# Designs tried in a protein design run: designed miniproteins, single chains, continued (5). Part 82

Each design is a single chain, and the fold is of that chain. pLDDT is the mean over its residues in the fold that is shown.

## One batch from the design tools (miniprotein)

Design m18838
Fold by ESMFold2-Fast:
Structure m18838 (fold): chain A 66 residues (1-66)
Amino acid sequence: MTPQEITDIAWDVAAAHPDATPEELAQAMLERAKARGKEIPESTARFIAEVLAAHRDGVLAERAAG
């Protein structure tokens, strides 16, 4: 997968699962990659999910504020 495809999956998963744990986000990313006939390393998915969970709370708050 390209870095852009991984980023797109990460943001889609974060938006769809605003209250998910990093483990749940990582799992959802792996499932979406598999659905596209691609694979993301589990360690990479977990790392991105942890960063995304921390960042998501701020971004979603700004989005909700309009």
Scores: mean pLDDT 74

Design m18839
Fold by ESMFold2-Fast:
Structure m18839 (fold): chain A 77 residues (1-77)
Amino acid sequence: SMERLREAFPVAEEAAERARREALRLGLDEGTASFGALVAYAEALGLLLEDGAEPERAVEEAVRAGVEFALRVAERE
């Protein structure tokens, strides 16, 4: 349990950072990009800890979810 958490945290952090940078690259503001990063972090943890996803796949899917969330937030503002 604890070992799985230690392995999952750096992968989730990578997903969050990549989602933030991608949102910023797309022209979204830093606040919106940070919200996307939080979604990517949570999604990556869920994929790794609940679904047993491989790290590379978890990052890819989490980044997509975080960026999609950031874009939806930007559309509503």
Scores: mean pLDDT 85

Design m18840
Fold by ESMFold2-Fast:
Structure m18840 (fold): chain A 85 residues (1-85)
Amino acid sequence: NMQQTVSLGNNSAQTALDTARQLSQTVPGQVGQQLADQLRQAANDTLNSINNTQSSGDQYVDQTLDVSGRTSSLAAQGRGFTQRS
């Protein structure tokens, strides 16, 4: 379902952006900035994949699901890092 895929991707991207903000505020120095930058990049990749899915049709659905999953995993890892810092 294309609408479900887009919704999942948007949620993943938003979670990654929120986590990047928390990392930038909670984890000072280069490590925190690098992780935040990785999460922002993953969120942007997810949003671009959603746009391609909506514009070019179903052939990008699997790509969007894959990118969304990786973005969610990175966000979960980032949240774990902020909890330990």
Scores: mean pLDDT 75

Design m18841
Fold by ESMFold2-Fast:
Structure m18841 (fold): chain A 117 residues (1-117)
Amino acid sequence: MLKEELKKEYEEHKKEVEERLKEIKEEIEKIKEELKKNDTPENKELLEELEKLLELIEKKVKELEEEAEKYYEKALELAEKNPEEAKKYLNKAKILLDQAVSLYEILLGIAKVILKR
């Protein structure tokens, strides 16, 4: 059944995304802890800016995940009536989840540059 295939594809992709986001968040947390070990005014300012960026990214990622769920629900609704359109909506949902990962990877890149001073 196309609907079951779409569910499996989305759930597998979502799991991969969640695992990658967890890994990136753990790396960012380690960087924050390293900055806290050296309590210079510069490191305190950098940590505050990193925390602000993390909050903005977390908010945007939540919005992307909510939009992805809406496209996924639309894909399931269309699965039997319009299979081609259903696949397009599933692809849009997957792209939004991939964008969430990309935002965290950008943040991790910034955090790593801060540590390499």
Scores: mean pLDDT 87

Design m18842
Fold by ESMFold2-Fast:
Structure m18842 (fold): chain A 93 residues (1-93)
Amino acid sequence: SSMEKELQVKQAKATAQSILENNEEIRERAKKKFGDNELAQLLYAFGEVSGLTELGEKYAREVDKLIKQGNYEEAEKKAKEALLEMLELRRQG
């Protein structure tokens, strides 16, 4: 359901934010790659903690490009879809 997906996205973002706050190495790499783009940093961090580093970095880069283009709504949509996909892949193994 859409409510379950919204909760999953909220939990994934909270997990990624916790990693950015508590893992200095991941935080430093995220900032080096994406600067002040917090949304791209969250996707990168979630990929790292989920064992989906390449996919997380790919989606972080796509979101970074959209934000640089001023496409904030599309960036947020892409980020939610990316988090849901990575979460599903992590659950399936």
Scores: mean pLDDT 88

Design m18843
Fold by ESMFold2-Fast:
Structure m18843 (fold): chain A 85 residues (1-85)
Amino acid sequence: SMEMPKGVEEALKEAVETAKKYADNPKGLAAGIAAALRAMGADFEAMQLQKKGVLDQKKADELGSRGAREAAELGKKAADEAAKA
């Protein structure tokens, strides 16, 4: 079975804690989700670099940027759907 990377698991735990703090505050909840997604994206890209056995600063920045962008886009989509509801 494929296990979640430790960084992703920690980011998810942090996201749950943030959601609990801001459950009754929509503005705070949105900010918390954004922060958690940023952390998750960075940790996921770090894991990918370790798996490839390559720790190149330029590749780390490039992949981190892509992961953060994808996480931000998913977060925006979720926020947009919540705003519609």
Scores: mean pLDDT 52

Design m18844
Fold by ESMFold2-Fast:
Structure m18844 (fold): chain A 75 residues (1-75)
Amino acid sequence: SEVEKYKKFLEELVEGSTLTAKAMYDQSLANMKKNGVPQSQINNEKKKLDEKIKESEEKNKKLAEEKYKKLKEYS
């Protein structure tokens, strides 16, 4: 259905935003490695960043669901 197609489109937009954040985090981790930060510390920071990415992804998914719900009510 058209509503299902639009929902998929919104999900793809949310994923694109998450990928951008992930790329920025990867660059930050690479800079830490260049500055001689120990690998164990980099691994710990990576774990923290992974959790922040999950939170951001969940928040963006909820926003996409709200937009989809409004569209469904309008339709």
Scores: mean pLDDT 71

Design m18845
Fold by ESMFold2-Fast:
Structure m18845 (fold): chain A 76 residues (1-76)
Amino acid sequence: SMAAERQAQARRHLELAQEYITKALKNFDNKELARKYLEEALSHLETAIRLGNPAQQARAERYRRAVELLLESLDK
């Protein structure tokens, strides 16, 4: 079904967001690189929120809040 395909795409975007968050944390001393990875994570999380089922949307929204806090910490 189209819903199943959207959920599969949301899962791939959640996995990519998690990978980018991990890369940002590993490179957090390089503020410019960490910011680029966190912005990539946000893009994938936005797509997961749009395509996902309620559980996937809730997970993506929690990760989005965490990424927003990490981006704020880079500006200090």
Scores: mean pLDDT 89

Design m18846
Fold by ESMFold2-Fast:
Structure m18846 (fold): chain A 59 residues (1-59)
Amino acid sequence: RDELLQRLGRAAASMSPTAQRAVLLHFLAGRSYAEVARQLGVSPATVRRYVRAALERAA
């Protein structure tokens, strides 16, 4: 179980620290893009890019 979370964790580890935090907050903590953006001081569009990049790397 949790193969998606394992793949996302490995993918995120290869990204910038901000991108890694964005992926973990969204997938492990269940935070929306807007909530993650607020916590990291970035735009929701930036969070969406990080999440997409992690999913592409995990595929």
Scores: mean pLDDT 79

Design m18847
Fold by ESMFold2-Fast:
Structure m18847 (fold): chain A 107 residues (1-107)
Amino acid sequence: SSELRKLVLRATGEVLRIIGEALDIALERGVKIEDLTKEEFDAEVRKILAKRFEEAVKTKDIAGLAAVYILSHALGDKEMAERAEKELKALGGLGEEVLKSIKETIK
């Protein structure tokens, strides 16, 4: 339970980091936060998610895969969410427990 809690908190931190990176990219383009369209934001998040997914699979990063799952689900990217779920399950019981905890939270 302690390790599960730490991984869920790390996944939350990773989600916030990815959101921050997407906002930084938009702001560098001279877009104000209040003027940022959902489509522009979602497109930047999707680009970051694709890269982070590949890195998390390579490094067996449960928190990273969990963050990809959370944001893919929020974006309606069913294919990426299913890929992240499969990789989390492949990492064994702890990956499955993190996935279950996330699914119960975002319901």
Scores: mean pLDDT 85

Design m18848
Fold by ESMFold2-Fast:
Structure m18848 (fold): chain A 89 residues (1-89)
Amino acid sequence: MLPEKIREAIREGKESYEFEEEVDGLKVTAKIEKTGPVASDEEIDAFAERLKAFLDGAVQGARDGAIPPGTTVIEAELGGYKITITLEL
């Protein structure tokens, strides 16, 4: 799952990563860039759970036709990391 990959990448403390996953025709690309001090494991877990809920909702919205075709970019920050999620339908 993409949120698990994000959780693992942040815990590994790398400077930059990129992951790609496809879920029910929705292409999801996550880019993670280090901008400051690393977050705690608890904060990383809390963020990953929130991101999972968001992605589950995006997949459901795509199925219901609520998400327009094309590219949607979402940016988030978690204690020392900038996370960019790109959704492509």
Scores: mean pLDDT 73

Design m18849
Fold by ESMFold2-Fast:
Structure m18849 (fold): chain A 81 residues (1-81)
Amino acid sequence: SEVLEALDKMLEKAKAGDAEGVLEAGEKAADALDAQGLPDLGQQVRETGKYVAKLVKEGKIDEAIAAVEQARGLAEQLEAA
């Protein structure tokens, strides 16, 4: 899944402390959701990416990782349905 691949990249960037990479990965995940006809979910993922990037900039890496893992789990559940 392009969505799960982009969220996995967001997780890698969050672990690396790369706030800009988190935003980039969030946009890619949202674009993949938009392409699937899920623009409201795409917007939610963009907002999640912004929130995670903020946590990374504040040095709250563990909270950033938890937020990405939660988003990934929700996306995985949606694709399994």
Scores: mean pLDDT 83

Design m18850
Fold by ESMFold2-Fast:
Structure m18850 (fold): chain A 100 residues (1-100)
Amino acid sequence: LREKFKEYLDKAIEYLKQIGEVTGVKELADKAINYLKKAKESTDVDEAIEYLKQAGKYLNEIAEKVLESEKRDEGLKLVQQAADYIKEALGYLDELKSAE
């Protein structure tokens, strides 16, 4: 149920926290985390999808900054993990929308 959606977002948040610690792009990671938290709290599927898209936008900006860091390889790995969980969360919302 919606617990799986929240689980995916919690995993994405954990990877974003690690990105901020490893690469120093904490401010962009915090912005992405805030949008994921808004998606978790949203009762509207379309609103949750929009918040996930905003988080994805900041994740792309993080990836660009990570390419410039000494922790490039580690940071990109964490970015991929966060992106994968956001993608799973979007897929879950698409299934919920299709069931209606």
Scores: mean pLDDT 81

Design m18851
Fold by ESMFold2-Fast:
Structure m18851 (fold): chain A 64 residues (1-64)
Amino acid sequence: SQAELIETITRITRELKAKIGGPLTEEDARELVRRVQEETGVKLPEPENVEEAQRILLRAVLES
């Protein structure tokens, strides 16, 4: 569901930010999208940067 997808994205983003202590890198953006895909079963493209990851995840939420 849309709510479950939002909760999963929020949790993983929080965990990654807590681990790195700063802004997400391009590698972190790929890990974020990969983990969301693995946990939700939603097929997502691999992002090239943080901005693209944000667009991919927002689109997935809006299309849920």
Scores: mean pLDDT 83

Design m18852
Fold by ESMFold2-Fast:
Structure m18852 (fold): chain A 103 residues (1-103)
Amino acid sequence: MREELLERAGEVAKEAVEKGLLSIGEAKVLFESIAILVKAGREEEARELLDRLEEAIRKNDKEALDKAMLEAIKLANEVLDTLTPEQAEEVERLTKRFGEELS
């Protein structure tokens, strides 16, 4: 479940960069936001956001993509302080690794 959502987040963010819909920096923020939600146990909200992001990217809908990304960032910020130090460190490692793969 959680590994599936993180894999989807990476695929979605990467495809958005490849299509020119997101910068590398924006894609990293998107990936980090979904990773925070997944680690905080907000798996259903992460899944709904990924479904919306995937549809927006498929349709090349920049407005829908930006809206879904903004909601992901808002929700991640709401739960960021609920992460343990270990969960926060894992999110940082995953986000760094993802950023290296976008090279």
Scores: mean pLDDT 86

Design m18853
Fold by ESMFold2-Fast:
Structure m18853 (fold): chain A 64 residues (1-64)
Amino acid sequence: SAAERARRGGEAVLRLGERNPRIPSIAADKVAAGLASGDEAAARRAALNAGLTPEEAEQVIAEA
């Protein structure tokens, strides 16, 4: 479900942030919101706007 994808995506961002302190915790909420709406493109934009690299954004989406 979109809700499960949102939860997994948010958790993936939080795990990435633990290893990369440059990534703010609010990034997890923004990516999760995009995934919860069923809009993967919005989730990618949120990740990039929060300072994730394109590779990090794709990894997070893949883990969702």
Scores: mean pLDDT 83

Design m18854
Fold by ESMFold2-Fast:
Structure m18854 (fold): chain A 57 residues (1-57)
Amino acid sequence: MIVVEDLTGVNAIKVYKEAQEKGIDLSDITIVVPKDAYGGYGEKAYNTARSLGFKVV
């Protein structure tokens, strides 16, 4: 299981493209949401990641 932290400032599409280039299944990537990343653009990035097929915790 691959864990991605600090998605703050990085859009989910960039992580998606890198995973595709490396041949990594999106369902094998777990994005951890920091407890302080509620609201605003950070929350939107995590919601986009979930819609793309990433596991979001």
Scores: mean pLDDT 64

Design m18855
Fold by ESMFold2-Fast:
Structure m18855 (fold): chain A 88 residues (1-88)
Amino acid sequence: MKDLPEEQIEAEIKAALALMQAGVNRVILKNAESYDEEKKKETLKEVRENLEKLREMAEEISELNPELAEEVREAVEELEERLRELEA
């Protein structure tokens, strides 16, 4: 059962770390709008790689708590949309 203390704590910690990383990437993308062309391209590449890692974390979380994994996936999808807008 996912209501066991250790499984619940693990899921919550992983989700908190993933959402914190998503928040950091949201700030990076907002700042990237004001960057020079070269710095912007490099920053967007780094964010793309970070979002791929966040999706992997969401898959790991889904084994422990599907609802928390969904929160992480929603955050990633929002950031991927913003990233695509900045790359266009």
Scores: mean pLDDT 82

Design m18856
Fold by ESMFold2-Fast:
Structure m18856 (fold): chain A 100 residues (1-100)
Amino acid sequence: SDDEALRDYIAGLPPEVQVQLLEGALEAIKKAAEAGDKEGLRVATRLARAAAPPAIATATPEQLKRLVELASEAYEAVKDVDPEAAEVIEKIKRDLEEAL
């Protein structure tokens, strides 16, 4: 599927790029939710889901802490507007906290 192809592509990128993609996706989720941009929110959530596993596997403890903060901010922005996006972010936050 397109989601599997995206995950495989991201897994092959340098570790720093994997982390940057997850950071950007979480920031984009927050911005899209605050703007009421439903299409942007869907795209950013899909990117975050694909980027999270490789980013979490390669991130330093300091990067993991920052990603937890970004995931927390994204969750607060979406929890009352998009339950499916909120569930994805909650899982990413849990996986980040487990990696610390």
Scores: mean pLDDT 88

Design m18857
Fold by ESMFold2-Fast:
Formats: structure tokens, sequence, C-alpha cells
Structure m18857 (fold): chain A 100 residues (1-100)
């Protein structure tokens, strides 16, 4: 569904921008600092937005294997997410064509 995809894209883009700002200011950030920031974001978010943020945090945790996220990690996350969103858009379009 397009509505869920648009919500996911918006929420993750805001989270990515937040992470990018944090790593640019500090050089690297701890997973604990990231989790704290995501909890702050979740407190201001709808249930659906909280679910998207939780999923994205899991992906971020997979990149912070040493407990830290670097600017290079954030750039790679952004690239992978942009690729994932594009693939998801293609899949939604195909499903609408199959349901028509």
Amino acid sequence: DWEKLELTERVVQEAMDTLEKMVKEKGKVTLEEIEEKFEEMKSKSSKQEQEVLGGFLSLVESFAKDGFLTPEDVEELRRLFQQGIELARQNVKKREEEEA
C-alpha cells in the first residue's frame, strides 16, 4: 500500500537526517545515544511511526556491531534504505497492477 510506504519513507528519512547530524557533530555515536534519541522520537510519534522507527533501529543496531555508528555507516545505511524504498515502490506498483 502506498500510504504505508509513504509513511515509512518519511519516518526513516527523518531518522536518517537525525543520525547524520549526530555523527557529523561527534564523529561517531554510541548505540546507547542512538537508542535514547529514537525513544525521544517515538514519544512524539504515532503507533505506526513507532513501529517503523523500531524496525529501522534494528537495522542501525546491525551496523553498530562494535557499539558505535560512524559517518561512513550512516552513508551506507542511507544508500541501502534508498535502494530498499525504490524496490518497495516497484513491488507496490506491481501489486496494484495484479489487483487491477
Scores: mean pLDDT 78

Design m18858
Fold by ESMFold2-Fast:
Structure m18858 (fold): chain A 70 residues (1-70)
Amino acid sequence: SIEEEVEKLRAEFEAKLAAATSNQQILDAMQDFNYRMSELMQQAKTKETRDYIVEVVKEMAALAKEKIAA
């Protein structure tokens, strides 16, 4: 399901953030994550699924920003 794919992408992104040794690696990971999430957004048929994707993207963006600021 789309929800399973979102959870997989979230886990992969969090792992990339944990392994990142430079701000550039964080930015590259965020670009890849956003691209893949935008593809899932196009496949989403309900408002609830789209809202969930938006919320996950916001949460991951906040984590990336916090890591860059550290």
Scores: mean pLDDT 86

Design m18859
Fold by ESMFold2-Fast:
Structure m18859 (fold): chain A 64 residues (1-64)
Amino acid sequence: MLLYRFGAWFTRNEFSPEDREELEKILDILQQNPKITLEEFKELLKNSGLSEELKEEIIEYVES
């Protein structure tokens, strides 16, 4: 489940206040959309204000 994997990654890492705020918004979207696909999640990340490095790290973690 995407929400579980993303949540596990989020709770194990530390972020800047700006990145944390953006990641919390993504978590809220995942909680509201429990059947979101991996492709829809990737689009959500791509359109977010997160750094490209952080986006790639999240995708790699969720796909592993």
Scores: mean pLDDT 78

Design m18860
Fold by ESMFold2-Fast:
Structure m18860 (fold): chain A 105 residues (1-105)
Amino acid sequence: SALEKAEEGLRLVREALALMETGGPEDYPKAVELALEGAKLVVEALLEDPTDERVLKIADEVIDLLDRIIAIMKADPRVPKEMILELEIARGMLLIAKGVARLIS
């Protein structure tokens, strides 16, 4: 279901943040991979069921978690700018998907 997909996406983004907070720069590629996959699942869930308020709430939480991950990465000059850009694009896609969901719900 859309909700199960959104919940899985949230789990992946939470895992990404935990890895960023406890790991080193060598863990950042895996954290980015998890965050991107999680964001993708939430975008798909929003488009699959745009009227589910639970999915919309999860999208808001994932956006907040992505903002925290991006802030950690921006504070570390060793992080490639391309990794930060990928997460900023994913965040933008979530905002667009959420906006579309609001228009059709």
Scores: mean pLDDT 88

Design m18861
Fold by ESMFold2-Fast:
Structure m18861 (fold): chain A 92 residues (1-92)
Amino acid sequence: MEMEEIVEELDRLVEEAREIVAQARADGLPQEIIDELERILLELEVNLGMARIILGVSRLTGEFSEEDLERLRKLLEESKRLVEEAKELYAK
């Protein structure tokens, strides 16, 4: 998987989580659930920010490393897990 593809997927996961938070608010879910969903969204935004920094440095230096790609893959895996957690919270 290329670095750009991972960053694009992370951006999609953030947008999906934003939609879940918006739906939870519109549906009048308990504040405790909304607070947890907002925490998950913040973690996803942090992961996307870190991924953008990794990609940006790679583009500026012209250097590609397997270590940076592995870091991006771990951020993607964690972010996918966070979105599934958000879906489970919304379904409660």
Scores: mean pLDDT 85

Design m18862
Fold by ESMFold2-Fast:
Structure m18862 (fold): chain A 71 residues (1-71)
Amino acid sequence: MPEVRPLEDVDTPWGKVPAGTIAVVRVGDERLVLQTPAKTLEEVRAGIRAWAAEQGIDPDQVEVELLIPAP
């Protein structure tokens, strides 16, 4: 049978999170919802980092509060 690559595990405070998610992030006192079409958490992290850089925000100050799969 074809190999299925279901989830890309990433260690987070909430545990291991699957790829292809909607990211709810917190930057200081601001809470933002970022929706990524990417299915890998590598792409999600890259998107968050790029977004933070565009806003002039330190990536380390971006806290991912919740990651949920897109419907």
Scores: mean pLDDT 58

Design m18863
Fold by ESMFold2-Fast:
Structure m18863 (fold): chain A 82 residues (1-82)
Amino acid sequence: MLSEEAAKKDFEAAKEGVELLPEVVEEARRSGDPVLITAAQMLALATIVTAELALESGAVDEKEVEELIRRAREAYEELLAL
């Protein structure tokens, strides 16, 4: 298991990822570029994994992390539909 300090850093990284995802999704949709769409999908997946690691640590607010996972998954599904 990651240290509690590492888990909090993962939580902050997931928050930053979720904040960036709406812009990244819109840019991928606007461009229609398969490379950009794939890169955006990888960012969404990385954000999901990072948030799940923070959740498994037990060191962060479970409800807040679950909301980050939900938002990242929504972005990922939107990108898969492109």
Scores: mean pLDDT 82

Design m18864
Fold by ESMFold2-Fast:
Structure m18864 (fold): chain A 74 residues (1-74)
Amino acid sequence: MVTLEEAEKVAQSALDAAKAAAEAGDLRMLRAYLQRMEKEGEILLSETPEELREEVKKILEEAIRQIKAIVDEA
């Protein structure tokens, strides 16, 4: 069962990895992290209880939005 804490940890780990890749100038890894986060986010959301789906979706969408901004600036 996916919890809000698990969703926040996944989002934070993805953001940290994306920032590290951007700092290293590794655009290939940065794009790979974005693609992975989008795919894993869809899977995570499908495994989320209905009651938590809206909150988990917001957490995942915010992380994806921030990673996309990093990709666009790189």
Scores: mean pLDDT 80

Design m18865
Fold by ESMFold2-Fast:
Structure m18865 (fold): chain A 85 residues (1-85)
Amino acid sequence: VKEAEKKLEEIFEEGAERLAEAIMKEYPGSDLEKREIALEAARLLIEGINPGIYEPRSEEAKKILKETQEKIEEAKKKIKEAKEA
């Protein structure tokens, strides 16, 4: 259980960081170049919330978002199964 929860946290954090870097590259000269703002937008997108200031434009950003969301759902499923076992 605890190990599966740690993996979920690592997947979320790694995905948010990768997506934030992609966001920063897509919007040069904007506030989205600031890592703190890009990271906040990335976390909201991964959680399924549209931050209203950014939509993934590159195939890279779209792929990172999709893969991160899929890994999070798989990790949540494993945590649920472990908790019920």
Scores: mean pLDDT 73

Design m18866
Fold by ESMFold2-Fast:
Structure m18866 (fold): chain A 95 residues (1-95)
Amino acid sequence: MEEVRREVELADRAIRRAEEVARRAEEEGDRSSPENGRALRETAEDLRNSIRNSRETRERGVKEGSAVLVGEAAGMALISTASGEIAIRALRRRE
């Protein structure tokens, strides 16, 4: 129980950070050229889909009492965050 709780805290933090990156991609899309704006909005949509999968994995891990599954959810969210930040940076440099 306590080990699962610690992994849940980590996963929730990682998921929140991924959500912030998705929101930033949406905001950058509104400020960018039409072409870059479309790419940034597509990036945000992909990130939100990945975040939903992370949340579902986290919920399954909690129900099953699996710290490993909850940890995997955190890992998925961290990868999504890094990928989104890279995409935003690359598209911003094109302006």
Scores: mean pLDDT 83

Design m18867
Fold by ESMFold2-Fast:
Structure m18867 (fold): chain A 88 residues (1-88)
Amino acid sequence: SAAEEARVDSLLAVFLRAAEREGLSLEEILPLFGRLLSPQLNALSDAGIARLAARLVEAGVSRETLLASLPDLALTPEHAAAFRAALE
């Protein structure tokens, strides 16, 4: 939905701004800020989680790095499964 896409865009923008402010890559920022944003991440639908995974790949984060960072995002088991499936 448009509301889900807006939430995904908002979350991606938060990670991008944090990376810029700290002088770090998205790969470095993702595990640090992922846990802080876990309530917002877990508020997404499975489709929203899959969309976020795709947008992070599009933004330059490798699939390997996203899979390695998955425990740091503190997702529910269902959302973690949707995230992994989106990276297949």
Scores: mean pLDDT 81

Design m18868
Fold by ESMFold2-Fast:
Structure m18868 (fold): chain A 91 residues (1-91)
Amino acid sequence: AKELYISMAEYFINQALKLSKSSSPEAQKLTKEGVKLIRDAIKYAQQGNRQMAFDKLKKVNEIIKELSKIDPKIANYLDLAMTNVGIAASL
């Protein structure tokens, strides 16, 4: 249930971080910012604070839009992570 979606999100976060090591400094910075926001959203989802979780995910979506212009593969992994956290927050 909720734990499975959080585990999937962490998997996609780790894939994004691995790819970012071989990307531009700007992509690395945006990836770290996105990961921090996704992990904040996970914490709120685990606490049952849906409003705060979705507020953080809204900010992640802005970072994904910027990253998609620089490194679309990293953006795709963060989008998958964000989607799984959104499902977890809704359960």
Scores: mean pLDDT 90

Design m18869
Fold by ESMFold2-Fast:
Structure m18869 (fold): chain A 92 residues (1-92)
Amino acid sequence: GPAREEALRRAAEAFRTGDREALVEALKELGASEEEAEEAAERLLELREEALAGAPAEELLARLLELARELESEGAREGLLALAPLLLELAR
């Protein structure tokens, strides 16, 4: 629905810009707990920095998939996986 689509857009924007607080809030809207959202946001921003530093795309995607598997919320997991194209853009 519209709320989920907006949360996905907010997550994508926050990930692109490195906005930790906005990323946490977007992941919570997608169904993550406070603790899950904070941990996932931190690890996503680490992946973002590694992508900007030239880490291989296949390694970044493998780590994103591992992080998604650790999430209990299906909505948050799907939201995380939706960031894969942006992660690949940053790695170029």
Scores: mean pLDDT 85

Design m18870
Fold by ESMFold2-Fast:
Structure m18870 (fold): chain A 90 residues (1-90)
Amino acid sequence: SELDILIERLKQMKAILEDDSLTKEEKAEEIIKLLQEMIKVASDEELKEVLLKIIESIKKLKEANVDEDEFREQLLDTINHLIETLEEKK
């Protein structure tokens, strides 16, 4: 289903954030790519707007040069909340 694909993409983002071999910049780029793929799959316009806002937030965090721990924590919170929201729609 669409929801299963979207949840799988979010779980992939969590794996990227936990990958110590990747830099913060590389993690941000890979997560943005997954978010762009999710926007193409999503039928819900409100969800597309949320995903676009997350992409813009990631870009701002990259420019602000926040600590890697802060970057990871903020994105994990966002991803976990979105997973919970999508699972409730099933």
Scores: mean pLDDT 83

Design m18871
Fold by ESMFold2-Fast:
Structure m18871 (fold): chain A 79 residues (1-79)
Amino acid sequence: SLVIPEKLAELTELLGLEPSDLHPSARLREDLLVNEAMAREIIERFELDLSVEELLALTVGELLELLDVPQEVIDALRS
């Protein structure tokens, strides 16, 4: 539980956003304008087994699931 707020905080800090701005349906590249350099930083910081192109194809919700954020927290962000 305590680790989940830290992962959300790290992601929002990296993206320059507030947690309330992270809608689960938002696309990383198309909606949040995440570029290849930011994608590499996300992959390295969270030690993800993904390519840059695979990460850029994700939604916020899909990324949070890969970060082991509980579904209940992800669902709360939809409200």
Scores: mean pLDDT 78

